# Designed miniproteins, single chains, continued (4): the designs that were tried, part 95

Each design is a single chain, and the fold is of that chain. pLDDT is the mean over its residues in the fold that is shown.

## One batch from the design tools (miniprotein)

Design m15499
Fold by ESMFold2-Fast:
Structure m15499 (fold): chain A 56 residues (1-56)
Amino acid sequence: MEERIRAVVERLGLTEEQAAALRALVEGFLALGLPEEVALALAEAAIRVDLRAAAL
């Protein structure tokens, strides 16, 4: 999982704070019982929405 999170961080050019938020979201979704694929996809989508909101 960590290597997949790192790939997202590198692909999206995330800061250390944004990368920490992505990791926290993935862990939160995994804690809800979601599969790794779904947890990562939802966390990435949430971070992308947050990045768009911050750009407003």
Scores: mean pLDDT 78

Design m15500
Fold by ESMFold2-Fast:
Structure m15500 (fold): chain A 60 residues (1-60)
Amino acid sequence: SRDEKLEELGKKYGLSKEQVEGALQLVRDLGPAVAVQYLMLNAGLSREEAEELVRELEKL
């Protein structure tokens, strides 16, 4: 399910489910570039990690 995928992504990147859900919402509302910036600035991900996570979120 989508919920299980969000939990697994959270575990992989060291993020809470709420942080992953927030990033998904940013992808939907403002696009992938804004979601990447959010993850780097607020979740402490590298650019590469943020871009990888956003690519996975775009598939949902």
Scores: mean pLDDT 86

Design m15501
Fold by ESMFold2-Fast:
Structure m15501 (fold): chain A 63 residues (1-63)
Amino acid sequence: MKLVSTEELAELKKTDPEKAEKLLELQIEAGVRMLEAAVRKDRERLEEILEEEKREQEEILNS
């Protein structure tokens, strides 16, 4: 699964720091949820979290 890369975030910080901050916050929140699901080996939950994050990232980038 592809998330917004560190390189893309660095570029975004230079042109639109507000969007970069929102994306970082989203990735941190999703990371915590994914870690919890991974510890429990809950594959279905992990996939749900990844799909939600991808959708939210697209909404932020397209705004």
Scores: mean pLDDT 73

Design m15502
Fold by ESMFold2-Fast:
Structure m15502 (fold): chain A 67 residues (1-67)
Amino acid sequence: MSIEEAAKEVSEKFGLSLRTAKRLIEGAITLLRHFSEEVAVQFLVREGGLSEEQARYVLELAKKILE
């Protein structure tokens, strides 16, 4: 999965702009490289303004990009 494909899914699912969705996916990838999944969820909720369910969905897409 590409960053562009993941950003489009997030944009359509959450009603966000493609630019915002792309930043969230890129941020999630960076978080997963340096922190545990649980820390990444908390960061996306606090700084990304996402619900826990939305944060977990974004992280699942980021994991598919990292494979």
Scores: mean pLDDT 83

Design m15503
Fold by ESMFold2-Fast:
Structure m15503 (fold): chain A 77 residues (1-77)
Amino acid sequence: EEEREKRIYAAALYLASQLLKDGKTPEEAKKTVENLLVQAGVDPEKAREIAEKAVNTVLELGPDEAQKLAEDIIGEL
């Protein structure tokens, strides 16, 4: 459960970092990440929460630092 949630968050964080680096707005990035997570089988409510958290983390750290955080989380697993 925890390991799966960390993996999902890391994927969302990586995707959000790429989207924002490519010039998408925070709203566009949140929607795109949310939709991709739902398509991957994540519960819609959880997908929204994770997408919001991931995009906000990218906005706080910057895309390159957020991408490194995602890579570190995956490396821990």
Scores: mean pLDDT 83

Design m15505
Fold by ESMFold2-Fast:
Structure m15505 (fold): chain A 114 residues (1-114)
Amino acid sequence: MVTLTESGGGTFKEGSSVTLSASYTGPEMVAAAWWQQKPGEKKVLVADKGLFGDLFIPEEVKGRFTTSVDNAAKTAYLNMTNLKVEDTATYYVELLTADGRLVTGEGVKLTVVK
């Protein structure tokens, strides 16, 4: 069984950088994706490593948002740079375990202010 501990959310100034993290227990992860959910909008793929590919990632977030998995530290990361007010959303991690199971986080709230 996988347990996720999520961190890095909160309120940040426009132009800052932040890293969201999801620490996990259990098996190693082989892939990670991060979804942006804004109120009243559909979920948008904003970062991917080995799950869905980059075709559905908006160009405006490519290069600003990156994801990584560190199995030695048992943590997945979403690195966000040059934050914009429009990045205000809940961010959901999806992790693929080495045994082929998909695990979804509960969501990390991020607010970006002027």
Scores: mean pLDDT 85

Design m15506
Fold by ESMFold2-Fast:
Order: structure tokens, then sequence, then C-alpha cells
Structure m15506 (fold): chain A 81 residues (1-81)
């Protein structure tokens, strides 16, 4: 379902941002940037799938969850650059 795809995309976004955080701590700035960008793409994918559910409350929750992941990813990119 669209909800299952949104949850899978959020899970992948969260894993990508955690991997980006680890890469940043290890001084692997190239991987940190690439993984942070991957996290942003999965977060955007989650919002697109959540929009397809027709559930406004779930869409709003997903937007907030995705925005937090994207915020963390952008912070990693800024620290890596």
Amino acid sequence: SARERAEEALRRAEEAVRRAERALKQGDYTSAIELAEEAIRYAEEAVRYAAQTGDDAYFEETVKRAAEIARRAKEIKEQAE
C-alpha cells in the first residue's frame, strides 16, 4: 500500500542519515554528503507516498517526520562542506 511504501521510505531515510552521521564522524566527508543527499531523497519519496494515502493526518505526520530527517541531513552536509 502507499502507507507501507511511505513507512519503508522513512525507514530508508533514517538509515541513510545514521550512515551519514557515522561517515561525518570518521572524516569521510564525501560519503557523508552522498548519504545525506540519499536521506533527503527518501524523505521526499515518503511524503509523495503519504500524499497518495488520502489520509490527511498521516500526511501531516509524515511531512513532520520527513522534515526532521531532512533537517539532520542538511546539518550533516553543512558540517561536511
Scores: mean pLDDT 90

Design m15507
Fold by ESMFold2-Fast:
Structure m15507 (fold): chain A 62 residues (1-62)
Amino acid sequence: MEEKKKIAKEIATLYDVDEKKILEVVERLERGEISRKEAAEELAKILNISKAKAEAILDKIL
């Protein structure tokens, strides 16, 4: 849990976005509410990056 929050905060700082938005996507994925692909698409929009980069970041957080 601490490592997940730490990584999310580092990414939020790097991309200048709200950490809570990143954590919401991760929690929805962990609850099975959205697929891994959908989580990557949402994260890509939040961070303004490619889906491929978002998938790599998602793998790092999980």
Scores: mean pLDDT 79

Design m15508
Fold by ESMFold2-Fast:
Structure m15508 (fold): chain A 91 residues (1-91)
Amino acid sequence: AAPVVDSLELKVVSADENKVTLQITVTVNGKTYTQTLTIDASKNGTETFTLAGVTVTVKYEVLDNGIFRAVVTASVDGKAVARASVTTKLK
């Protein structure tokens, strides 16, 4: 059967001038999975990985005045089923 995404959470673990460490937590069929990503905040970008059959896409950008924004989308069979976002100040 296709995985059921029960929850998606995104947390900033640490942030400095050029580096942001994010923790992504996804609960699939009642089981919790966690992935930590360290992102080079000097540029905008996208990271994609899979957890328990769920495709997790992290899209990140640096806004004016050094605000970092990340949006995480969880997808099953090519359909977005959950999203979470976080912002943090760089420097």
Scores: mean pLDDT 84

Design m15509
Fold by ESMFold2-Fast:
Structure m15509 (fold): chain A 90 residues (1-90)
Amino acid sequence: SMSLLEQVIKLTKETIEALKKNDVEKAKELAKETYKLASKEPDNPVLQEAASLAQRLYDFLEENPNPTEEERKQMIEALEEIRKKLEEEL
């Protein structure tokens, strides 16, 4: 079975791909699941950073259902940074 950390890394990669395809509903679903899983380990600072970013992404997409290409690029860059930090924890 996948560890919680491996699951959050997978969800982060899938969120990046959803944003690249402008699949906002899938990106929101993936962000919600990331928040739910990462929040289970409050003593892990990298997972808490991932949870915080996922919540902010969900809230942004709720308020902005048609994000611009530049907004999606900024979101992808933030997700790539957290993905790198999460992979360094493996």
Scores: mean pLDDT 89

Design m15511
Fold by ESMFold2-Fast:
Structure m15511 (fold): chain A 61 residues (1-61)
Amino acid sequence: MTELEKLELAKQLENSGQVDEAIKIYEELLKSSDEDIRNEAKKRLDELGVKDLKEAVDKVT
């Protein structure tokens, strides 16, 4: 299974209401060597309200 296929699977899970499973896959994709895959996963997590980067910034600032 390619990282693109995992991204598409996560989008399908999100659309079917399996948001927790979609988030888990998006978090795995954040570790991808492909910058486009990482950026899309990060954008999807941000749209779902899972802003790990925002929480880290709030703790630092």
Scores: mean pLDDT 71

Design m15512
Fold by ESMFold2-Fast:
Structure m15512 (fold): chain A 92 residues (1-92)
Amino acid sequence: GELAERARELLREAERLTREAAALLAQEPPDLERARELLEEAERLLEEAERLLREAKERGEVSEEEALELELELGVVALQLGVLRVLLRKLE
């Protein structure tokens, strides 16, 4: 359904921003300001994707398998984002 497709697009973008933030934190010297901006945007996109997935589930617009796949992907991105936010705070 449309909601699930939008959730996937937002999740993919959040993954991209999270990877870019990781690269900025890994460089010498690390780019803390730009990494922070990317992580904040990734968190916002992840929260919107979670909201859209919840709505899709409530409307019956996703299969059980599709919902589980998206929930797993959301969890992985959330974990990666959390780890990078901790790293960012330690580097400040």
Scores: mean pLDDT 88

Design m15513
Fold by ESMFold2-Fast:
Structure m15513 (fold): chain A 55 residues (1-55)
Amino acid sequence: SELRKLILRLIGLKLRKIGVELDLEWGLISEEEARRRLAELDAEIARIEKEIESL
């Protein structure tokens, strides 16, 4: 199912956002690096959410 694949990908991206936030909290990455990664993940999430809405 295409919808199932998109939902699983969306869940995976949201988990990756949590990982970035934890890396920032624990000082493993800079604020600049975290902002960059979160922006990329948010753009991908928005794209997938729009694709789900179009199904």
Scores: mean pLDDT 89

Design m15514
Fold by ESMFold2-Fast:
Structure m15514 (fold): chain A 65 residues (1-65)
Amino acid sequence: SMMQLQQALDQARQDILDHLNAQDPPLSQEQLDAHQQQVDDSVAAGLKALPTSRATLAESRAAAA
């Protein structure tokens, strides 16, 4: 379902942001804000454009692999 896909995307987004915050040397706040905005925009664009059938195929492929 789209809800399950949203949860997976939220987890992936959080993992990316955690990685960015853990960098050494740490990114500046401006760079962190820019990356967070890019991630949020990409997730929003993906959800807006994503057909359900494509999401289902991605899940099926991941399960089969």
Scores: mean pLDDT 65

Design m15515
Fold by ESMFold2-Fast:
Structure m15515 (fold): chain A 60 residues (1-60)
Amino acid sequence: MSEESALTQATLEAIRLLKEGDVEGAYQRALDLLLSQGFSEEKARELAKEAVERAQKLLG
């Protein structure tokens, strides 16, 4: 899976949790998804943060 495809999936999962007001859950769900896709912990944290920020921009 490409980095952009993984980031898109993480963003969609983050949107679901952000709609429920769970910002920490959105980040954790994105992080878990990215780790399951084989990204390193450092890269997964970077991409999870970006996914949550993208999701917030799409909702606000």
Scores: mean pLDDT 82

Design m15516
Fold by ESMFold2-Fast:
Structure m15516 (fold): chain A 65 residues (1-65)
Amino acid sequence: EKEFIEEVKEILDVIKEKLKSGTAILDENEKEALKLWEELEKAIKEGVPFEEIKKIVEELNKLRE
């Protein structure tokens, strides 16, 4: 559980760096990643089960590709 959340934070950090680097234009994938990032952060703070967090992480990984 904790290990998974830590990986989620790493993914969020990568997305933040990408957004800051290329803030002017976001691809549709990057826009979707931003939505998922917000949903992820909220889910973590709300204490949502890691099963839901895992699904969001998988979607984020697909968008990073």
Scores: mean pLDDT 67

Design m15517
Fold by ESMFold2-Fast:
Structure m15517 (fold): chain A 77 residues (1-77)
Amino acid sequence: DAAFAAELEAAIREYDLRATELGLELKALGADDALAAVAARLIPRLKAAYEARDLEAAVAAAREGVAELEAAKAAAL
């Protein structure tokens, strides 16, 4: 479990950092609803990937989540 958690963290680290940055930017833009909507879609997908021990699914979910956050930021500007 700990070993898989470390692999997951390493595999999605770049997306996790970017999502954190985008989340702060969206809050600054007042786009809290858009941020919450992306989180509501992303969190169950990451949980499912973690439970399935599927690193590729976790990376895909994280990558798509970042893309959705970037689109939300573009729409808020």
Scores: mean pLDDT 83

Design m15518
Fold by ESMFold2-Fast:
Structure m15518 (fold): chain A 80 residues (1-80)
Amino acid sequence: AEEEIDRLYEEAKKTLTPEEKSILDEMYNKAREALKSKDPEEQEKILAELVDEAYRLFLEGKLKAADLITRMVRLVLEKL
């Protein structure tokens, strides 16, 4: 689970601008926190934050960053 998110993050960094990488770094850290958490309420809160950020990026036309964060959400959900 963590290894899959780590691979996604490393591959994504190769194709993103420094600004997009900064956003991805923040979301990646939150995704890892969700996987390490033993509290379902904390996991749900982090997932909601990731979904909200992906939607915000989508509305701003940053489709590539929005897609990558959506893929992280899916990986976290499949591994919880």
Scores: mean pLDDT 77

Design m15519
Fold by ESMFold2-Fast:
Structure m15519 (fold): chain A 84 residues (1-84)
Amino acid sequence: MPPSEAEILEALGRMYVALGEEFEKKGELEEAAELYEKAARLFKEAGHPAAAEALRKLAEVYEKLGEYEKAEEARKEAEKIEAE
């Protein structure tokens, strides 16, 4: 990918993580999950290891929502990225 596109994807991903953290602090867990999922997708498109952090936050929010299968899937994906 052109470097400028990767930089834009990284910046957007970081923005979505920050927004997700704000919604999580307010207890708006479903919105936080959507924002962390968007961040993880953007970081994966950029090939950025920060995707693992976004996926871990997503897993924590899914656990709080009682979505244990989704939480396990997100955690497993984060572990694969961290192992690279």
Scores: mean pLDDT 83

Design m15520
Fold by ESMFold2-Fast:
Structure m15520 (fold): chain A 78 residues (1-78)
Amino acid sequence: SEELKQKAATLAAATSIAVVGAQLSRDLGREDEAKRLEEVTKELIKQLEDYANELRSLGDEEFADEIEALVKKIKEKL
């Protein structure tokens, strides 16, 4: 459970960085880089959703809810 929480937290941080990178690339007119980072962000979101589901199945509902809330906010930025 602790190992999975660490992995989820690390992935959440990486996903947040990726979405910021995508937004910055769009603002700078770097369309190809923005699209690449958006695809990377979508793959990371899928992994986060998988981790949230696993955490919930292990009884860690509060942490799973936090990850799901973060995923929702990130999706709104895409």
Scores: mean pLDDT 87

Design m15521
Fold by ESMFold2-Fast:
Parts: structure tokens; sequence; C-alpha cells
Structure m15521 (fold): chain A 90 residues (1-90)
């Protein structure tokens, strides 16, 4: 229903904010390579958000779910990038 689709959109926004936070941490570490990789993941995440918005407007709960799973994978990749940056800084 509409509430479930709205929850999907809010979750997508949360994932994007997570990647933004990781990007800020990479900048704080001075790791330009990690920051650049995270900027590229943010571009992909914004494209997935558009897909989620379109699927939500269409009432396609399965498409919202699939795009959210892909977005979560980008968050997990972003966390790995920052973890590698932190290891290099230590």
Amino acid sequence: GAALLQEGLLKAIGYILDIIGLRIEAELLGDEEAAKKLDELLKEARELLKEIEEAARAGDEEAVKEALEKLKELVDEARKILAEAKKKAA
C-alpha cells in the first residue's frame, strides 16, 4: 500500500545519507581516492533513488524492494571503502 511505498522511499533516503556520512569521513581522513570512489557510489545511489521514486509512483512494491536491495549493496560497498581508508590511515 501507499504507506509501505513511502517507508521504502524513506529507507532509500536513509541509505543515501549513510553514504554521504561515509564520504564526509573519507574527506576528514584526507583520502582523496576514497572520497572520489564514494562520490561515484553517491551518483549510482541517486539513480537508484529515481528508480525507487518511479516504482513507488507506479505502485510496484517488488521494484521498490529490488532497488532498495541494490542501494543497500552500495552502502555496504561504501563501508568497505571507508574501512580500507581507515586501515591505510592507521
Scores: mean pLDDT 86

Design m15522
Fold by ESMFold2-Fast:
Formats: sequence, C-alpha cells, structure tokens
Structure m15522 (fold): chain A 66 residues (1-66)
Amino acid sequence: MKLKIKGIGDVAKFIGTVLRLIGEPNVEVKPDGENVYIVTHTGSEEEAKKLYEELKSEEHLEVEEL
C-alpha cells in the first residue's frame, strides 16, 4: 500500500506522526515536497489497511491512497 500524507494543521503534531511512522516496522517514509510524505507499507494487507484508517482519522493531516 502506498499513501500520500500532507500536513494541514499543527506542524508539531504532523512531525510527531512522521517520526512515529519512520519507527514502524514494514513502513518506508520519503519526503515529497514541503509538509508532504509518501508512506509505503510493505507488510500485511491487514496492517496496511489499519494504518490507512488510523492516518485518515487524524485532523492535522490529509491522506490519499496512491
């Protein structure tokens, strides 16, 4: 699963989310411009779907499935 995340609110909260994602197993995070990151999940489809749902619930960012 490949996701695009963009910070739309609190910068500190967004950076906290990015740092958390970098620490997660089977997750790759790459910068794609200012306040934008591409998140690639290489683990199970179930874990990838859970991550997508969790990110989609966060008010300080927008998430798009690629």
Scores: mean pLDDT 82

Design m15523
Fold by ESMFold2-Fast:
Structure m15523 (fold): chain A 80 residues (1-80)
Amino acid sequence: SSELEKLLEEAERLIEEGDLEGALRKLIEAGALLVESGLVSPEQAKELKKVIDRLLELYEEGKLTVEEAREALQLLKKIA
């Protein structure tokens, strides 16, 4: 969807700017939209939840990196 594409583009821009909090928020929104679309398998939905939960934990610990955020973005793009 155009909304999903916009969220992923915004996440990518925020990652490039080093705004990991903003990027994480957009990745969460994109993941939720993918699951709500009904176009992902239950296995893919579970994988997305695990990845997002991990990013949240890393962010709260001050350990989230641009590389990990980019990996999550690539997973979302691949599933979309």
Scores: mean pLDDT 84

Design m15524
Fold by ESMFold2-Fast:
Formats: C-alpha cells, sequence, structure tokens
Structure m15524 (fold): chain A 95 residues (1-95)
C-alpha cells in the first residue's frame, strides 16, 4: 500500500534528519572535522534518498519524462552509478 509506505518513509527520514542534527552539533562542539565530513556525506545521502522516492512517484503518476530526467541528473551530481542505473530503468519503462 503506497500511502503506508510513504508515511513510513517520511517517519524514517525525519528520524534520520534529527540524528544528523545531533551529530552535527556534537561535531561542531568538539571541533571534529572527520565527524562533520561524515555528517555532510550522510545529509547528501538523505537528499538522494528523497530524490529516488520522487523518481518512483513521478513514474507511477506518469509524470513528464523531462522532470524524471532532471531528477536523474541531480542524483548523478553525487552518485553517477545510481543515475546511470536509473536512466537504464527509464529506457526500459518507455521502450
Amino acid sequence: DLEKQRKKFDEILEERRQKLKELREKALRQNDQDLLAKVDQAEEGLRNTERLFRFQELLEEGGPREDVLRLIDEIGKTDSTTAEKLRQALDRHYS
């Protein structure tokens, strides 16, 4: 059930965002550059997770191919391997 999956996804994302805020504050207080770098990477990972969910929603809704391609390009700026796989999945969907 898509609605239940979306609700659970949103709950997990909010929990992860809260934990990253706590880790960022800890890193800044301790002047821990290694921890701060890891938090930055994890935050970017969460943004890509959000983009991936949006990709699935756009495909399911039959949204414009242009919007789907734009999301793939945004993901590709930080994860080129995943972006390439998504482009191949899109080609299979429309072929």
Scores: mean pLDDT 79

Design m15525
Fold by ESMFold2-Fast:
Structure m15525 (fold): chain A 70 residues (1-70)
Amino acid sequence: TREQAEAVLEAVRSHMSDPEAAAKAAAEVEALEAHAEAEVASLPTAEEQAEARAAIELLVAGARALLEEA
């Protein structure tokens, strides 16, 4: 979900100086992306699905950008 993606992004920001924590955060981002896709598919309307996908894509992209900068 958005909240899970935001939590991962916060973890990446907090532990950028630790390469093991950064690697764990990268794995969590990949897992959240797959899990979020399933959750989006369960939303009751196409409009809610589209909004959720856009929000998740933005958060995941942000987390990956931070990991690339590390």
Scores: mean pLDDT 69

Design m15526
Fold by ESMFold2-Fast:
Structure m15526 (fold): chain A 66 residues (1-66)
Amino acid sequence: MSPEDKEKLEELLKKGEEMLKDPRLSDEVKELIARAIEEAKKLYEQGKYKEAVLVLQPILEAYQDV
């Protein structure tokens, strides 16, 4: 596992938490992001940083343009 994957994951987790506070996002979208954050945190605890990035990044990218 790459140190870069861990740093990327930590940035994505921070971004996701900031998106949960965005009033422009619907509650439904916030639930999807919150679930992705929970899945990513479980993978983080297992040391699966790359898998956590692959779970979280597409969801955050899909909704950052809403």
Scores: mean pLDDT 79

Design m15527
Fold by ESMFold2-Fast:
Order: structure tokens, then C-alpha cells, then sequence
Structure m15527 (fold): chain A 95 residues (1-95)
């Protein structure tokens, strides 16, 4: 249920910062569940990748709706969003 709630938050992320916070929260929840033996490493990896992908798409779509990156492909927009999310994750972890 908590992983599903984080996936829904990821789908509603509007900025790379919001997306980064959701992905980091997902990573911590997965670590906790893995420590308790509630999920496998493979299940945790799949859940994390699903949240990260959903967040990157949500940020990319929000930017497109604002008239940004309109000359790029969907894949290029998602790649840019992913790069910015990963950068924000690093900034938060080093704070």
C-alpha cells in the first residue's frame, strides 16, 4: 500500500525536486522492507524503477504542457527529466 501511494505521488510530481523527494522516500521504504525480509532485492529494484520512471514522465509532461522542450521527442524529454531528478536527489542527500 505505501509503495502504491508513492507511485501515485510520482505520477503527480510537477518538478524535479518533488520527484526527487518521492524517489528518495521510496528508496528508504524499500530499504526498510528489505531489512525486515518483507520484499526481495528484485522486487525492491522493480518498485524503485517503476516510481523513478513514473516521476520522470510526470515531470516531462508538466514541462511539455508549459510549452517547454516541444521540439524534442518524448524519450528525450523523459531523459532530461530523469537527469534533473537524479541531480536533485544528489543535492538533497548532500544537504
Amino acid sequence: DELKELLEKAKNAKTAEEAAEVVLETQELIREKARRGEISVEEGHEALMEVLEAAARAVAETRLKKGELTDLSEEERVAIALSEILRKMLEIQNS
Scores: mean pLDDT 86

Design m15528
Fold by ESMFold2-Fast:
Structure m15528 (fold): chain A 80 residues (1-80)
Amino acid sequence: GIDEIISKLKEILKSTDNPVLQSLAEQAISALENKDVTGLEIIQGLLGILIGIAKLTNDSELEDQAEKIQALVESALKEL
């Protein structure tokens, strides 16, 4: 459910030192709390770009964390 997705996003936020990932996770939590579908779709697009950058720069940690946030956002969009 949405509450479980928010909980998982908060755990990622706690575990990452990357300011871009922190910002995207915080924005995803806010969008979920407000049922902002458009905001979540924008965040999903930005996560796709970030994953692409991580692949080009061989940043496997960034890729893994961004893909985890993207999966949570995609799951939330299916429930809204």
Scores: mean pLDDT 87

Design m15529
Fold by ESMFold2-Fast:
Structure m15529 (fold): chain A 118 residues (1-118)
Amino acid sequence: MKAEELREKAEAIRKYGAENELTPAERKALVLRGLAYEARALVEEDPENKEVLLNAATGLYYALLTLEVGPEKAFELAEEFYRELKSTKSVEELREIAEKLIEEVLREAERLLEEARR
């Protein structure tokens, strides 16, 4: 899938969430899907750009953390994650981490949607 198509999907998801009455679980799932598609687009366009990969990985990690903890604590933990990745990880390792986080975010989104349907 091309980066432009992934961004279009992320924008469509955000617009749908803004214009429709959704349960909290459905809204969270759509936000997670949108973030995952945006992150995939960034990795596809700039696969060798360390700053892009750091920001994508950190943003996805923050989103997952907000499912477990409050926004302030999630931000603190995400900043620690960013600093650790920036100082210790190569571009290749960052790409692997970003791809893993994209998969985790998409799995969590599907789980939330399944719970909302049951």
Scores: mean pLDDT 81

Design m15530
Fold by ESMFold2-Fast:
Parts: C-alpha cells; sequence; structure tokens
Structure m15530 (fold): chain A 55 residues (1-55)
C-alpha cells in the first residue's frame, strides 16, 4: 500500500541517522502522493522519531 511504502522510506531514513524529512522527499522516494507522505511523517513525529520539515 502507499502508506506501507512511505513507512519503509521513513524507517530507512531513521536507521541512517536522518533527523528531518520533508513530505516531498518521502513522496518522491516512496512513489506516493505528498499527502500520504505527510500523514506518515506526522505519525513518526508524534512518536518523537523524526522531525517533519515543510519546504
Amino acid sequence: SPRERARRVVEEAIKLGIKELTPEQVADAAGVPVDVAREVLREYEKEGKIKLKEP
């Protein structure tokens, strides 16, 4: 699913020590709409795992 692809991209970034991501970066890497990427990033930001950056 689009959400699962976006989650995999965010999880991989976290493993690499990346601390901030934009929805556009996640959308491009996962091949999903920006709104789906933003929703997934908000979930991880709420958990304190990554910071959502808007352009």
Scores: mean pLDDT 85

Design m15531
Fold by ESMFold2-Fast:
Structure m15531 (fold): chain A 65 residues (1-65)
Amino acid sequence: ANAAASAAWRAALAALGIEGQVMVKGDTIGVALDESVSEEQRQAAADAVRAATGKPVVISLVPAP
């Protein structure tokens, strides 16, 4: 179920101190991060989510609301 994957990526991002929105798009995981996060944090987030889910990851940058 998608809920287990959601818990896994949330824990992985929390361990890195990164907050973001995660969504499944078919066979791909989308991660929306604040534009202010560093390139290093974006790559760490992508790697952590990929490791947790085993799926391709796409990072999107969004301005803070």
Scores: mean pLDDT 71

Design m15532
Fold by ESMFold2-Fast:
Structure m15532 (fold): chain A 77 residues (1-77)
Amino acid sequence: MPLSDEFIERVEEKIEELKEKLKEIENEKAKELLEEAIRILEEMIEKARKGEISIEEAIGRILRAIGLEYDAELLLK
């Protein structure tokens, strides 16, 4: 089953949210984690648009990106 346009739009919104957070961060490790999360989600969207990603893989990538965001937030005090 292809990913819905609505699902792709929600992930694009999350990417923009992460990019805004990245602008506020001075901690180098937190920046690296958020940049990796953004990269994972952008790659997922490219694959989704090409029909080259399963729903399970897409969910796995989203969970990984959320984990990286959480780890970045733990570094910010």
Scores: mean pLDDT 81

Design m15533
Fold by ESMFold2-Fast:
Structure m15533 (fold): chain A 69 residues (1-69)
Amino acid sequence: NELQELIAKLIATKLRIIGLEFEIELIKEKLEKGEISEEEAEARIAELEAEIKELEEEAKELEKKITEL
């Protein structure tokens, strides 16, 4: 069933976004503890935010496909 496959992909995509958001929080914690420089933290967070945006776009496309079935 294509609907079930699309729902599974959507769930997996949303879980990946949550994982990346958690990684951003870990980077912020390291910055607060002085374990990482502000410049390094900003660069890593920017990369993760870009990946999250790509995954959010993918999730929107999956939601659109689900609503069109």
Scores: mean pLDDT 87

Design m15534
Fold by ESMFold2-Fast:
Structure m15534 (fold): chain A 92 residues (1-92)
Amino acid sequence: MAKEAEELARKAVAAALNGDYEKAEEYIKKIEELLKKNPNNAEAWANLAAAYIALKKYEKAIEYAKKALEIDPNNEKAKQALALAEELLEDE
């Protein structure tokens, strides 16, 4: 699951960077479906946060990064996503 969420997040980020927001949102929905089946996977929540940053949806990214940190406070990807999303939210 964590590896699948990471690959989907990578694809979502790549699609968003290419301006293909529809495709990015489809990959994000797939991550959300994985999380419905296994909601205690901190890495999947962290990957979802990173994908939302690429869509410039910083409030959602903050929400999901915090969710990952509630499950695993030592998740470095979630810490980085939270810090980046908070910084970008202040700049937008």
Scores: mean pLDDT 83

Design m15535
Fold by ESMFold2-Fast:
Structure m15535 (fold): chain A 60 residues (1-60)
Amino acid sequence: MIDEKEITEALALMMIGILRTHFPEDAEVQEAVRKAEELLKEGKYEEALKLLMETIRRVE
């Protein structure tokens, strides 16, 4: 069975890929992506996902 944490991590990684692909020259977006990757390394999946969602809302 897939754990909710695995799903949250997968979603965060997908959002990172989208942001890297569509906003490669946006320094603020790339900084948020970097911070999210560090949060994922620390096992803070929900905090990483929240940061990525907030970043997407800002760029619209």
Scores: mean pLDDT 78

